# Designed miniproteins, single chains, continued (5): the designs that were tried, part 68

Each design is a single chain, and the fold is of that chain. pLDDT is the mean over its residues in the fold that is shown.

## One batch from the design tools (miniprotein)

Design m18350
Fold by ESMFold2-Fast:
Structure m18350 (fold): chain A 90 residues (1-90)
Amino acid sequence: SERNEIIAKLLGEPVAPRPLSDEEIAQKKAKIMLKQVPEALEIARERGNEEEIELLERVKELYERLAAGEMSLEELQAELQRLADEYEAR
């Protein structure tokens, strides 16, 4: 919308960029990790390691939720720890 374009222009150049919040940093990191996950999944599938494939698919889902703003970084860390504990118990 025109309103959003005006706001974006006011927040853009030549205004100095503000420091990113921890949430914004976490979302950017999640997007980077999501770009790496497909290659890791291809390698896991080539190895035929079903547990590694399952783990990577679940990690991908968590990063997708973080990137979408559907979870916090703290919630991601808790879920990743839960996954690590689950797979160590196997």
Scores: mean pLDDT 72

Design m18351
Fold by ESMFold2-Fast:
Structure m18351 (fold): chain A 86 residues (1-86)
Amino acid sequence: SLAEALRALPEAVRRRLAAQLRRLASGEDVTYEEFVRESGAPRPLVEEVLRVLQEVAATGDFSLLRPIVEALDAPELLEELLALAS
């Protein structure tokens, strides 16, 4: 699963990935290439994370984000991402 793949990443990569998600949550314009470069995460995992964010934006189903924020050990990020729906 995506959550298992995220948990398998080095702690430093997980922290950088969470930092890029926080930038998106704050309304910053973060490109796919910038997200990949700054996080150091494998491209397929970044693509899956961004697909989930796009699905959440389309459906309003924020429950899809819970496994991601838990895997990244960044529970505060869920509240920040919920603000994107407001």
Scores: mean pLDDT 79

Design m18352
Fold by ESMFold2-Fast:
Structure m18352 (fold): chain A 73 residues (1-73)
Amino acid sequence: KEELEKIKKEYSEKAAEEGAKAKSGEEMHEIADKLAEEAEKEVSKIPGATELDIAEVRFAVRDAAYTAYVASQ
């Protein structure tokens, strides 16, 4: 579970940083999708990771990108 939290934090922080730099909602969405996909792949390597764990990380990463983008406008 510690590995899951680490991945969630690292990719959410990257999503927020890159999302804040996005020039459009479309660009932000592309950043969010790319980082969420990368985070999902990392979580899928954790023994015992569930579909809920993957969904949680995906949601956190996408939310971080969106929140940072909106705040940067």
Scores: mean pLDDT 82

Design m18353
Fold by ESMFold2-Fast:
Structure m18353 (fold): chain A 85 residues (1-85)
Amino acid sequence: DDKQRQLIREARRLVSEAARAIGDGKYEEALELARRALEILDQTGGSGISGLLRVDALNVMAEALEKLGKTEEAQEYLDRAAQLW
């Protein structure tokens, strides 16, 4: 489905931008970008490429939250990522 492929490409772009925002110390921006990617991925299947992108997005959110001192919230996202394996 072309719509699903378009959504996956947009989510991948957002996850890539979120990871770069982490590298730049822009942790709040990284959280917003990763959250947007997860919202798009909710419109796709939960396995394969979309599942891997969900894990990446959740890990970026967890890292950003750790850097912002929100350790308990970060652990919730790490637990969600672990459940996708």
Scores: mean pLDDT 83

Design m18354
Fold by ESMFold2-Fast:
Structure m18354 (fold): chain A 88 residues (1-88)
Amino acid sequence: SMEEKKKRLERLRQLVRELMADPSPETIERIRAELKKIGLTDEEIDEMIKHLMTPEELRNVRAIRESLAAKQKELEQKINDLMKKLKE
């Protein structure tokens, strides 16, 4: 268990160093997938990124996330509207 914890911590440090070297959207997406395999949630990953990126880089990540969330919400609303029509 202690050896597994050390390996996870070292992997986390490697991924953080990679993200700091290249904070591109492509790298962020790849690193997010790897961090999830270690057991981190999207919220925990977002808090980590917030502390590692410049305000400009963070604005770009936030804008992309907000756009995706808005599209998802719109899709869910359309599905709900269709479900209501089927009950008529």
Scores: mean pLDDT 70

Design m18355
Fold by ESMFold2-Fast:
Order: sequence, then C-alpha cells, then structure tokens
Structure m18355 (fold): chain A 62 residues (1-62)
Amino acid sequence: SMLEEALKEALDLVDKKFSEGSTEQEIVDAVSLYLQSRKDQLSVDELVEIMNKAMERIEKLL
C-alpha cells in the first residue's frame, strides 16, 4: 500500500541520515520534507502515523 511504502521510505531516510552523521533535528527536517512531498497521496492521520514511527526510530538510534 502507499502507506506501507511511505513508512518504509521514511524509516530508510532516518537510517540513511543517521549513518551520514546528521543531527536529530536534521533527520526530523528531512522526514518532514519527505512527508510534505507525499501530502497529496496520504491522509493527515497517515502522515502523523509515519512521523510518529520515524520519531520512534530516531529515539532507538540515540
């Protein structure tokens, strides 16, 4: 589904940015920009769900 694909891309983006030495804020900004690019394809609730999952992933990497 589009939700599952977007979630995977967002989590992959977190992992990529973390591996590149990006700060927590830079990772959050990158995910936000990615979700902004998908806003016409996903509901507000789905965008919030993906951001929450990305934040959980960032916390596990700290």
Scores: mean pLDDT 87

Design m18356
Fold by ESMFold2-Fast:
Structure m18356 (fold): chain A 64 residues (1-64)
Amino acid sequence: SNEEIAEELLRLLEELGVTLVLSPEMYSDVEVNIALARALLRVARKRGDQETARRVEEILRELG
């Protein structure tokens, strides 16, 4: 679900040192999930985290 995607993206961002707080209604918002995924992809690529980058690219493909 979109909520599960948002939770996974927020968890991965937190592991990379980025903490974000979303209102509960934002977890099901596809546009919010796309924005989170794009932010995570940029951070993962800068960190050289190829595994996270690949997972996020797959999520973006599903959302777009």
Scores: mean pLDDT 77

Design m18357
Fold by ESMFold2-Fast:
Structure m18357 (fold): chain A 82 residues (1-82)
Amino acid sequence: SMEELKERIKRVQAEIAEAVAAGDWEAVLRLARELAELMKELMELEYKLEKDPEKKKEIEKALKRFEEVAAEDLARLEALVA
């Protein structure tokens, strides 16, 4: 469900904060990949459930922008931990 997905996102965000505090960049990369997938799933679900065409357009723009930024950020993080 959307609520379960939001709770999973909150847990992963907390785990990323702990991994950053620990200096565990391999864990940060793994968790960042999981977070990106969960956020994409949430946005795709919000798009499917939205009935207002203007709000759908905003979600579509946000999803496209998110995918671009997440891909760039993950690529940089992967290069740092490789």
Scores: mean pLDDT 87

Design m18358
Fold by ESMFold2-Fast:
Structure m18358 (fold): chain A 70 residues (1-70)
Amino acid sequence: SLEELARETVRLLKEEHPGLSETLDSLYDNFLAGKISPRQFVAALRHLADSTNASEEIREKIRELERLVE
């Protein structure tokens, strides 16, 4: 599901870049509360992954999320 993949992607990003933890937690909470759209949430994850040179595993999960929010 979108929610399960989103949760796992956030978890992996936090493990790889602990300095993003507060930003990622806030972003995820806003997504769950419906304060940002799924599309906006995924775009923010993509930006964070690109700016931090996140692993290919994380990038692939973000590509899958992007397909789900089209």
Scores: mean pLDDT 88

Design m18359
Fold by ESMFold2-Fast:
Structure m18359 (fold): chain A 66 residues (1-66)
Amino acid sequence: MMDEVVGKAAKEAYELARKAGLSPEEQQKVAIAAANTARKALEEGASPEEAIKKGIEKAKELIKKI
């Protein structure tokens, strides 16, 4: 289901932010951004794997800019 794919992207993004030493609030913001990116990718016809990859890529971008 779409929610499971979005949830996986959010979870992986949360773990990346946590390992990068971000605050719990920043970890949540990164996870939400990744989830929203994955959801939009699915709505645009991306595969589940592609959607998760795009979400994680968004998380990495946000972590790098902090």
Scores: mean pLDDT 81

Design m18360
Fold by ESMFold2-Fast:
Structure m18360 (fold): chain A 85 residues (1-85)
Amino acid sequence: SMEEFAARVRAVLERTSLPEALVEHGVRFLVERYEEAVRAGTLPPGFEDRLLALLERHAAALSRVRDAEELEKMLQALFGEALAA
């Protein structure tokens, strides 16, 4: 579900050094992209688990992000990678 997806994304981002405001921004950004992909029928099987694994693998890089624009660029790249795999 969307609620479960949001909760799992939040749990991973909360384990980074990102400020709370950027954690919330990242959750909202990924939920919006996920909703768009569901509507477009572009979500492959296993997408959620792949995205979460990518977020965990890149936790150190995410922890160095300082603004919403940089966060969105990084999350967009990881979301795209999860779609392609």
Scores: mean pLDDT 87

Design m18361
Fold by ESMFold2-Fast:
Structure m18361 (fold): chain A 70 residues (1-70)
Amino acid sequence: SKLEELQKALADVAKKVSEFFKIASEEQKKKATQLMDELMRTVSTQSPDEALQAIADVKKKLDEMKKEES
């Protein structure tokens, strides 16, 4: 179901953020925290499809930040 997909996607992005925080700079951690705060607002206010897209966008931005500060 879409609810199961959303729950799994949220768990996956939370794990990705936790792993990113182990290597991230303080500025990167601040940006990642802001992205997660915005994501949680989207999840609580938007449709499941929009929430899934927002999760994908956050994952992409985390990957981009990791590459910039390697």
Scores: mean pLDDT 80

Design m18362
Fold by ESMFold2-Fast:
Structure m18362 (fold): chain A 89 residues (1-89)
Amino acid sequence: ADISKADPEFVERLVELRRKAVAAAKAGDTAAALAAIEELTRLGLKAKTEEERLVTEITLAMVLLAAVVLGDDATAEAAARALREVQAA
């Protein structure tokens, strides 16, 4: 898999949503973090290439790791569920 084969605009949207989810988790805004994860999940499920799906999986895994490090169990569980949904697609 080569991330350079993904649409750069698609990758930038994933980066923005990851930053949003992590910032919300740091602020204790679980609702905003969950909303960002839901948007990441929708993008992953609509991915047109294997590279786009893979970069979404990596992005969700990064959100999961950040939530675990922050001790935000709700965001971590949501990210883990989203990662499983995208991997199953």
Scores: mean pLDDT 84

Design m18363
Fold by ESMFold2-Fast:
Structure m18363 (fold): chain A 100 residues (1-100)
Amino acid sequence: SPEELIKKAKEKIEELIEKARKENTKEAIMEAVEEILQIIQDTVEKLIEMGKIEEAIEFLKEAGEKVVKALKEMGYDELAEEVKKIIEDAIEKLKEYKEK
């Protein structure tokens, strides 16, 4: 079920991005980003519990890239940079954990 967990997370992230685009307000976009980051965190934690650290890193890269791209396309470059830093920091921590 790691593949299904990742698929469901990606689908929910895409739904939240499209909802934010349709509403097109800073408030809706900020709310969507908070929900997306929570989905990413919960999915990563579950993948770690399953011993799927490499899959968690790959998921973080793919989901992070998707969110950052969407935010830039919507004109929220500063928020996109903040999200990118959060994702890159999480990836670095997981890589260190995997090496131990």
Scores: mean pLDDT 86

Design m18364
Fold by ESMFold2-Fast:
Structure m18364 (fold): chain A 91 residues (1-91)
Amino acid sequence: ATKEEIQKYLNNLGLKIDVSNYKKSALEYFTKALEALSNGEPEKAIEFFNKAIEEDPNFAQAYYYRGKLYELLGENEKALEDYQKYLELTA
């Protein structure tokens, strides 16, 4: 997908993410993570969030959404680490 197509997809989900700030490969993995979540596949979503972060370690929103997912799965320490990284990147 193009960055413009990814921006439209994220906007349709109500997500305030400027795709110009991030690597296209990270954004593509991030959209796959969101698709996995919509399909009820949380473990697969974590794998794709991990890949998004590997491609672009400054992708603040990938940490935020992975943190929320870890929290929902009861992985509270991992969730806290991701939220701390999100705050660090957005301060």
Scores: mean pLDDT 88

Design m18365
Fold by ESMFold2-Fast:
Structure m18365 (fold): chain A 76 residues (1-76)
Amino acid sequence: MDEETLAAESEATLYLMKAIVALKTGKRTGSIEDYKLAIEYAEKAIEIARQAGDVSTLKAAEGILEDARKLLKELE
């Protein structure tokens, strides 16, 4: 694993963590903005994880995206 691959994996994980935090905050506050933020971060994590071949981060981010979209739809 080179610096390029490691950087991509780290970036995907960072966005996944941001998406998880935003989703949990949205669930706690009921904020539409937090769910939208969770969607945004999850989509970014998916993009980077797909490019890096990080299947575990990709699946985790897809799950967060699905949950955030479902919860946002219930509020809008």
Scores: mean pLDDT 80

Design m18366
Fold by ESMFold2-Fast:
Structure m18366 (fold): chain A 93 residues (1-93)
Amino acid sequence: SKKKHEGSILETSGGLLVISAKTIYDIEGDREAAKADLEQAVDLYERAAKLYKDDPELSKQVAESLRKLSKTAEELGFDDIAERARKLAEEVE
């Protein structure tokens, strides 16, 4: 379906932003850029979750991605983003 395709693009984009955030933090030490990428990733996963709300398997997949993002954010010291991602994961599952 069109919604499933749109959700898949949002999930892929979110995953790439998480990789970008970790890479920018590890290589450049740019904490502000890493934070911005993680915040954008959460927004993209939230949008994907809304497109998947009638699909339990895809909703669980997005919740798992949000939990992984939350752990990455926590490891990088972005406790506010980690908490946001964790709460969103609980809401979408």
Scores: mean pLDDT 87

Design m18367
Fold by ESMFold2-Fast:
Formats: sequence, C-alpha cells, structure tokens
Structure m18367 (fold): chain A 67 residues (1-67)
Amino acid sequence: SEEAIEFARRVLAESKDPAARTSAGEILRLLEQGKDEEAKKAAENMLKSKDPAVRELGKKILEILNS
C-alpha cells in the first residue's frame, strides 16, 4: 500500500524516538519488497512493545493495510 509506505517514511524521517525510527525502517523495507503479510506480522509484534511510539506505529500500519 502506498499509504502505508508514505506513513512509514514519515515516521522514519520525523520521529524523535530511535526505536520507532528503526521499526518504521523495517516496515518500509518489507512493504517496498511487496512483503505485505510479513509487514502485518511485524506491525502486530510492534503492538506488544513497551514503547508507546512503536505501538502507535504498529496500530496505524495495521489500520492502513487492513482497509
């Protein structure tokens, strides 16, 4: 999804949280390779993070990919 790619790029570029930037880079790489199911699994794992910014990233990616 172009929308998911754009969102991940924005988080990678603008987030002040190093863990959120790393997670956004992982999602972006999977999405650019067309690995949407792996990106969904990575986003699901992000929901289990102790970091609120990582959880919010995972939530938004899942929302976009499931729409």
Scores: mean pLDDT 86

Design m18368
Fold by ESMFold2-Fast:
Structure m18368 (fold): chain A 97 residues (1-97)
Amino acid sequence: SMMELNREEVKATEELGKGSIQDVKDEGDKYSKLNPKEKKKIEQIADDAIKRIKEAVEKAKEKEGTDDGPYVAGAASVEIAVTAGVAKSQMKSLVEK
């Protein structure tokens, strides 16, 4: 069904986005050389991004099975991808310093 396909797309985008954020933290050698203040800033960026991703997923779930469901799911997938991309770029800039 269209509802199931939209759910799978949002879930796949969430997993990809969270994985992209985690990959920056898993670049251990550069991350381990950062001072505690820089590590805290990276963790705040990651936590804020994950929170926004979860909010987008929940919004898509709330509209699931409604006439707006497919549009909200599409918008959520875009928001998740953009949020993860921005967070990854900001975190990498701090790690590469």
Scores: mean pLDDT 76

Design m18369
Fold by ESMFold2-Fast:
Structure m18369 (fold): chain A 77 residues (1-77)
Amino acid sequence: KPSEKELRAEELIALARMYAWLARKFKEQGDYEAAIELYRRAIRLLDEAIALGAHVEEAQAERAEVEAELAEVEREL
């Protein structure tokens, strides 16, 4: 059965994915300020997951993707 750290990391990654998905929706609508804020929330959650030391590779891969998307949106401002 997953450890407490594994379950918490899974929750943080899932929540980060939700914020990233919402950020993409705001980006599609041209609301770049809202998209940036949501991408930053996703990155903070992924950093927290990485710090827990569980699902680190998955969290790092997700973080890299979100960071690239954030950089793209920041270029639009």
Scores: mean pLDDT 87

Design m18370
Fold by ESMFold2-Fast:
Structure m18370 (fold): chain A 112 residues (1-112)
Amino acid sequence: SIEEAREAFKAGDYEKAKALAEEALAKDPNSWSAQLLLGMSLAELGDYEKAVEYIRKAVELSKDRLGAMEIGLAVLISVAKSRGDEELAEALQKLRDEIVDEAVATADALAA
């Protein structure tokens, strides 16, 4: 399950977290949690191109869960910066800013 993938990630077993997240995605391709965890695991394993792809998919599916999206993106931005990948860090920051701005605009429209 996705919970097993999350526990593997928390334990630092990124290869196991990746495998379990892939199994979760095979059962539910629209699972934002599985896509986010797969992306985070790929980033820790150094596969940044695929990490960005899965994080972007997770973000699109989870627009109603901003806190989880912000945490996932912040972790990837931190990993990219720590490894000297400023281009990836900037791309992820722009994605984070776009998602937050869209959600704020949606909340403002619903409050009006």
Scores: mean pLDDT 73

Design m18371
Fold by ESMFold2-Fast:
Structure m18371 (fold): chain A 108 residues (1-108)
Amino acid sequence: SSELEELKKLLEEFKKFAEDYLNGKVNAEVFFDRLEKVFDTLLSSPEGKPLLEQLLELLKKLIPKIPAEDLPKLLAVLEKLLEKLKENEQFKDLIPQVEELIKLVREK
């Protein structure tokens, strides 16, 4: 579907944006605002679910590379995502993956 292809492009663009953030080309505020918007877009369609799973896997790999000073911003975005998933029957099965990411952020 054209919607699925647009969501795939969004995730690919976000992967490049994450590299720019890690290389100091994008500030934390802009990066985490973009991450929250990507989550909201993926949650808006059932076709977004497998892409949200891929994004959560990407974040698991990124957490060790994120500056410690930026971790509170990531935690806030993940906690907001967790609350949104609790109210969304189609995405509730992703709750354990988000809880794992929150734990990894808190243990760092």
Scores: mean pLDDT 88

Design m18372
Fold by ESMFold2-Fast:
Structure m18372 (fold): chain A 85 residues (1-85)
Amino acid sequence: SSLEDELRLLIWSLERQAQRLEAEPSDNAIKALETGLRNFLERARKRSQTDPEAKKVAEKLDEALANPSLESVRRLAEFARELLE
């Protein structure tokens, strides 16, 4: 899959996580977010060996994982949208 496909999937996932956190913020919702972010981070790190843009995505995913919150999810989604165009 292309980086564009991965970014679109990331944005979709982040929008669903944001809706979940807004509706019912809980430790379980944060843990679900962390699991999703770790999966995207693993894929971004593998791609970063040949793609500098994927390295930037991995760095932003690491930042979100350090402080998982609704605000960090929104910032990450915005960053991903900017990379798409």
Scores: mean pLDDT 86

Design m18373
Fold by ESMFold2-Fast:
Structure m18373 (fold): chain A 100 residues (1-100)
Amino acid sequence: SEEALLEELLAASNSPLEQEAARALFEKRLELKEKNEPAKELVERLKEAAEKKRPISKETLERLEELLEKDPEKAKELAVEALAQDYGREKLERLEAEAA
């Protein structure tokens, strides 16, 4: 259940800012799933984020490259999750900067 995933994210949050970032992550995940973009396009966006020094794991990128050839559906799921996580991190960084 998507509602259960949101509840888990909110329960793991220790502050109002973390809760706002968790909601943004969840909403971004839903948006990416609705758009249903090709896995290759999602992976290319993650590579661009990594080149801009966003904290995208090299290990995750290498796994995505392998999955693009062997299992594009799993590549899409992993890429959506990684993009949503990066969006949530960026949102939290922005909120924390505004609160300082």
Scores: mean pLDDT 82

Design m18374
Fold by ESMFold2-Fast:
Structure m18374 (fold): chain A 66 residues (1-66)
Amino acid sequence: AHRASVLPMHGNDVLVALLEPVPELRPGDRVVVGGREGTVRHVSGSFALVRLEEPVTEAANVEVEL
């Protein structure tokens, strides 16, 4: 698992700030963010925009599973 901070965005989207870049991460990948399933929408360096299946309303430090 990769360590990250998550910031809630609009709807089910969250901004995931990874502690280290994950070079294999691609748009369309399925991930688990703090125990919530989602799909990667965009990747830029150590940041990923992820659409979760359930909304997150609070910022948190989490683990991300690929």
Scores: mean pLDDT 80

Design m18375
Fold by ESMFold2-Fast:
Structure m18375 (fold): chain A 79 residues (1-79)
Amino acid sequence: MEEIIERARRLLLELVEKERKLSPEELEAIRQAEAEDPRAFLGGLAEAALLAGDVETAIEIMRHLGVPEEVIERLRERA
């Protein structure tokens, strides 16, 4: 799980630099969530990936968290 968190964090940083869509405040909020609740942090990373238009990355993160397929489908619909 820790390895997945590290990969997700790196992907988010690269995506933010390319698209410039996520604000610094949003990135800081995600980092705060990581310290408080690692599970919620990964959920935030997946949502950020959806906002950036990378649905496949978000789904992969959610699957590794053990999120039910029904929840994953709802996230896809909202993207």
Scores: mean pLDDT 65

Design m18376
Fold by ESMFold2-Fast:
Structure m18376 (fold): chain A 55 residues (1-55)
Amino acid sequence: SLEEELKKAQNELFKTLLELMNADPSDREGILELQKKAQEAYDKYVKLKKELESR
Protein backbone atom coordinates (compact mmCIF):
# COMPACT_ATOMS: atom_id res chain seq x y z
CA SER A 1 0.00 0.00 0.00
CA LEU A 2 0.99 3.65 -0.33
CA GLU A 3 1.07 3.94 3.46
CA GLU A 4 3.58 1.07 3.69
CA GLU A 5 5.73 2.58 0.91
CA LEU A 6 5.65 5.95 2.70
CA LYS A 7 6.76 4.31 5.97
CA LYS A 8 9.63 2.57 4.17
CA ALA A 9 10.70 5.84 2.50
CA GLN A 10 10.50 7.67 5.85
CA ASN A 11 12.60 4.96 7.57
CA GLU A 12 15.20 5.05 4.77
CA LEU A 13 15.42 8.86 5.00
CA PHE A 14 15.79 8.70 8.81
CA LYS A 15 18.46 5.98 8.55
CA THR A 16 20.44 7.97 5.96
CA LEU A 17 20.27 11.15 8.06
CA LEU A 18 21.60 9.22 11.08
CA GLU A 19 24.48 7.91 8.93
CA LEU A 20 25.25 11.50 7.90
CA MET A 21 25.28 12.63 11.56
CA ASN A 22 27.71 9.82 12.46
CA ALA A 23 29.94 10.22 9.37
CA ASP A 24 33.66 10.94 9.77
CA PRO A 25 34.05 14.71 9.11
CA SER A 26 37.31 14.01 7.21
CA ASP A 27 35.54 11.61 4.80
CA ARG A 28 34.42 14.21 2.25
CA GLU A 29 33.67 11.55 -0.40
CA GLY A 30 31.52 9.49 1.98
CA ILE A 31 29.67 12.60 3.17
CA LEU A 32 28.90 13.61 -0.43
CA GLU A 33 27.55 10.12 -1.18
CA LEU A 34 25.36 10.20 1.94
CA GLN A 35 24.10 13.71 1.09
CA LYS A 36 23.09 12.49 -2.39
CA LYS A 37 21.38 9.42 -0.89
CA ALA A 38 19.55 11.63 1.63
CA GLN A 39 18.34 13.95 -1.17
CA GLU A 40 17.09 10.96 -3.21
CA ALA A 41 15.32 9.50 -0.14
CA TYR A 42 13.75 12.89 0.65
CA ASP A 43 12.51 13.33 -2.94
CA LYS A 44 10.94 9.85 -2.86
CA TYR A 45 9.32 10.56 0.52
CA VAL A 46 7.84 13.89 -0.68
CA LYS A 47 6.51 12.29 -3.88
CA LEU A 48 4.82 9.44 -1.97
CA LYS A 49 3.41 11.83 0.66
CA LYS A 50 1.87 14.06 -2.03
CA GLU A 51 0.35 11.01 -3.74
CA LEU A 52 -1.16 9.77 -0.46
CA GLU A 53 -2.52 13.27 0.42
CA SER A 54 -4.17 13.55 -3.02
CA ARG A 55 -6.34 10.51 -2.22
Scores: mean pLDDT 81

Design m18377
Fold by ESMFold2-Fast:
Structure m18377 (fold): chain A 92 residues (1-92)
Amino acid sequence: VEKALEGGKLALEAGVLAAKEGSNVTKGVAGALGGIGAIFDAEVIGNAKGGGISAIGGGEAALEGAGEESAEARELAEKAIELGKEAVEEGK
């Protein structure tokens, strides 16, 4: 659960940053929404696998939204994806 929560928080931060300074605002917003979904899956439902999947999806969207313009958003998005993958494996 904790890795899903951390991944979701990073996907939210990456998505917000990608929306502010990245190349695609819509993808940044999608990343932020995915991060919010991961946080709710982890904290409210207690679903590490579902939260992990949401963190991966949010991180991938944020990574696309960041493009070449935001190295910080890309780094946060990549870390969100890795934590989401770990949460999915722990949820099996």
Scores: mean pLDDT 78

Design m18378
Fold by ESMFold2-Fast:
Structure m18378 (fold): chain A 79 residues (1-79)
Amino acid sequence: SLRQQLFEKSEELNKRVIERVREKGHEKLAKEGEEQLKKNLENNEPEVVPISLVKGDPESSQEALIQIHRLRNELKKKE
């Protein structure tokens, strides 16, 4: 379903931000982001980008949010 695709893609986008934060040498922020993402997924909130990731890489975090919003808009257009 499109809702499942939104969930899976949002998780994928957050994981890409985590890797970019890690590549920039912010390992602690990346780990905090991984733990928060795990909690967000358990709470059915995959669309939330952890604050630690925004601090570590605001550009990648913003790109992820834009893509997530695009997917959410597609979900809203589908019956």
Scores: mean pLDDT 81

Design m18379
Fold by ESMFold2-Fast:
Structure m18379 (fold): chain A 90 residues (1-90)
Amino acid sequence: AAREAGEEAFRGGREAARAAGKSGPKGATSAAAAGVSAAGAWASGEFFGSAEGAAIDARAAAEAARRAGPAGEPGAEEAEEGARRAEEAA
């Protein structure tokens, strides 16, 4: 269901934001961008009924985490996993 897709995508996006934040001050912008994308993933599922939208937003969070550098990679992988689970929940 779209709501479940949004929740899975949000969990992945949240981990992307957390990982980006571990890069310190230079990761702050990437963490903020990943956090916004994670919130978007949740909203896509919860308010817009879109599992596809949730997956897209989770992948955007992964991209943001990767911009923080190597510390962001584990979070980017979690966000991509969240996107895949969102697609399965559709």
Scores: mean pLDDT 82

Design m18380
Fold by ESMFold2-Fast:
Structure m18380 (fold): chain A 89 residues (1-89)
Amino acid sequence: ELEEIREILRRVPEELRELVAELLALLYLYAVKTKDREAFDLAVEMAIERGLVEEVSELAQKLDTSLSVEELRERIRELVQRLREALGL
């Protein structure tokens, strides 16, 4: 699951920057809420690698922090699917 997200994020072109930032913000919030260290590390490392730290931070602050773990997981799955479709996967 996290390995699939990591592979997708490595293939994503600059045109999909906004979708990547949204996915990383959701993954960060999910990691904080569930105390999932692997998800936290992935979100932070990819935000740094792709130069998205500021965008991810802004999105995380603006996203509804009252979102449940289940709602975050669903939104992450939908964004992963959209990214797969955009990459022809």
Scores: mean pLDDT 81

Design m18381
Fold by ESMFold2-Fast:
Structure m18381 (fold): chain A 54 residues (1-54)
Amino acid sequence: MSEEEKNAQKALDLEEKLNNGDFRNGFEMGQAYSQYNSLKSKYGSTYDKLKKEK
């Protein structure tokens, strides 16, 4: 669970960063978006749980 929680929290952090537009360029934004989607697909249940708790 700690590993899943860490990866799910990273997905939440990436979502917040994407929403805030905290990127220097579109390449960095694209990398973050790709990582976010990958983490959400692998750890979606834990991600949903953490997002709902916030």
Scores: mean pLDDT 76

Design m18382
Fold by ESMFold2-Fast:
Structure m18382 (fold): chain A 62 residues (1-62)
Amino acid sequence: GHMEEQRRLEAFAKRLRDALVSVGVPEEDAERMARSVAQAHRGASDERLQAVEDALVAHYRG
């Protein structure tokens, strides 16, 4: 349902923010980016969300 999807996206955004901060993205930028990416991927599968996280982390890592 809508509440389950919202909780899932919030969990993804938190995880993505933490991952981006760990590779050197400033906290404020990481939080804004994670929120925007989560909103853009409403309804995406867990596999798709993980792929997006991996791609962004790889981009900022080097």
Scores: mean pLDDT 84

Design m18383
Fold by ESMFold2-Fast:
Formats: sequence, C-alpha cells, structure tokens
Structure m18383 (fold): chain A 80 residues (1-80)
Amino acid sequence: SEEKKEKVKIMNEALEELDRLGTEAVQRGADKEEILKVMEEFRKELEKIYNDKSLTIEQFKKKVDEILARAREELERLAA
C-alpha cells in the first residue's frame, strides 16, 4: 500500500495548499464568503479524483496540480 500512502500525502499537501491560497486571498481583501464557496468547489474536485480508483499515482498527481493551478488563478482573480 505504498501507492495509498503516497496518494494520501499528495491529497493532504493539496488541501493544505488550497487552504493557504484561500487565506492569502482573504488577507488581500477578497470577500470571505465568496472565497469559501470557491474553496469548497475545488475541495470537491480534489475529493472526486481522490476517490477515482482508475487513476495511477502519476495521473492523480497531474490532476491535483491542474486543479490547484485553476484554484490559484480563480482565488487571485477574486482578490484583484
């Protein structure tokens, strides 16, 4: 279950990064309620791919990185 341990680590690090991005957006003056809605949507996307047992670890990591990139862009837009 090395793959399971790695997947859990990737997921935990992704959720921490998403929380960091949301906190920074609020600190930059974004509306807290709007940020919480956007963060909930990205958490749901991360959870969906985490529960997709057809993905390899490499595919999972790639999809996590793509979701986090979109989250960063959206949260930065809301803070602008």
Scores: mean pLDDT 89

Design m18384
Fold by ESMFold2-Fast:
Structure m18384 (fold): chain A 83 residues (1-83)
Amino acid sequence: EEELRKKVRDEALLKLIRLSSKYLEKQDEPVNSETTRKIAKELLMEVLGMSEEEAEKFIEDHGVDASMQLVYQKLLEEELKKS
């Protein structure tokens, strides 16, 4: 069971990294806190179905780390449904 949970976590993390890289490739500027915030916003919109205003407010209120954690949790739920 623990190995399956680790596998699910690793797969969700890889999916998060791949999605983040997809949006990162569209940036013309060096990676900075503004770029990271934009990526988090896109992921909240794509994975959780948030509007742009809702995603921006969530990042402003809770920060990028909490936003990425929420995206990761949704991806974990999707991977668990496959198991």
Scores: mean pLDDT 74

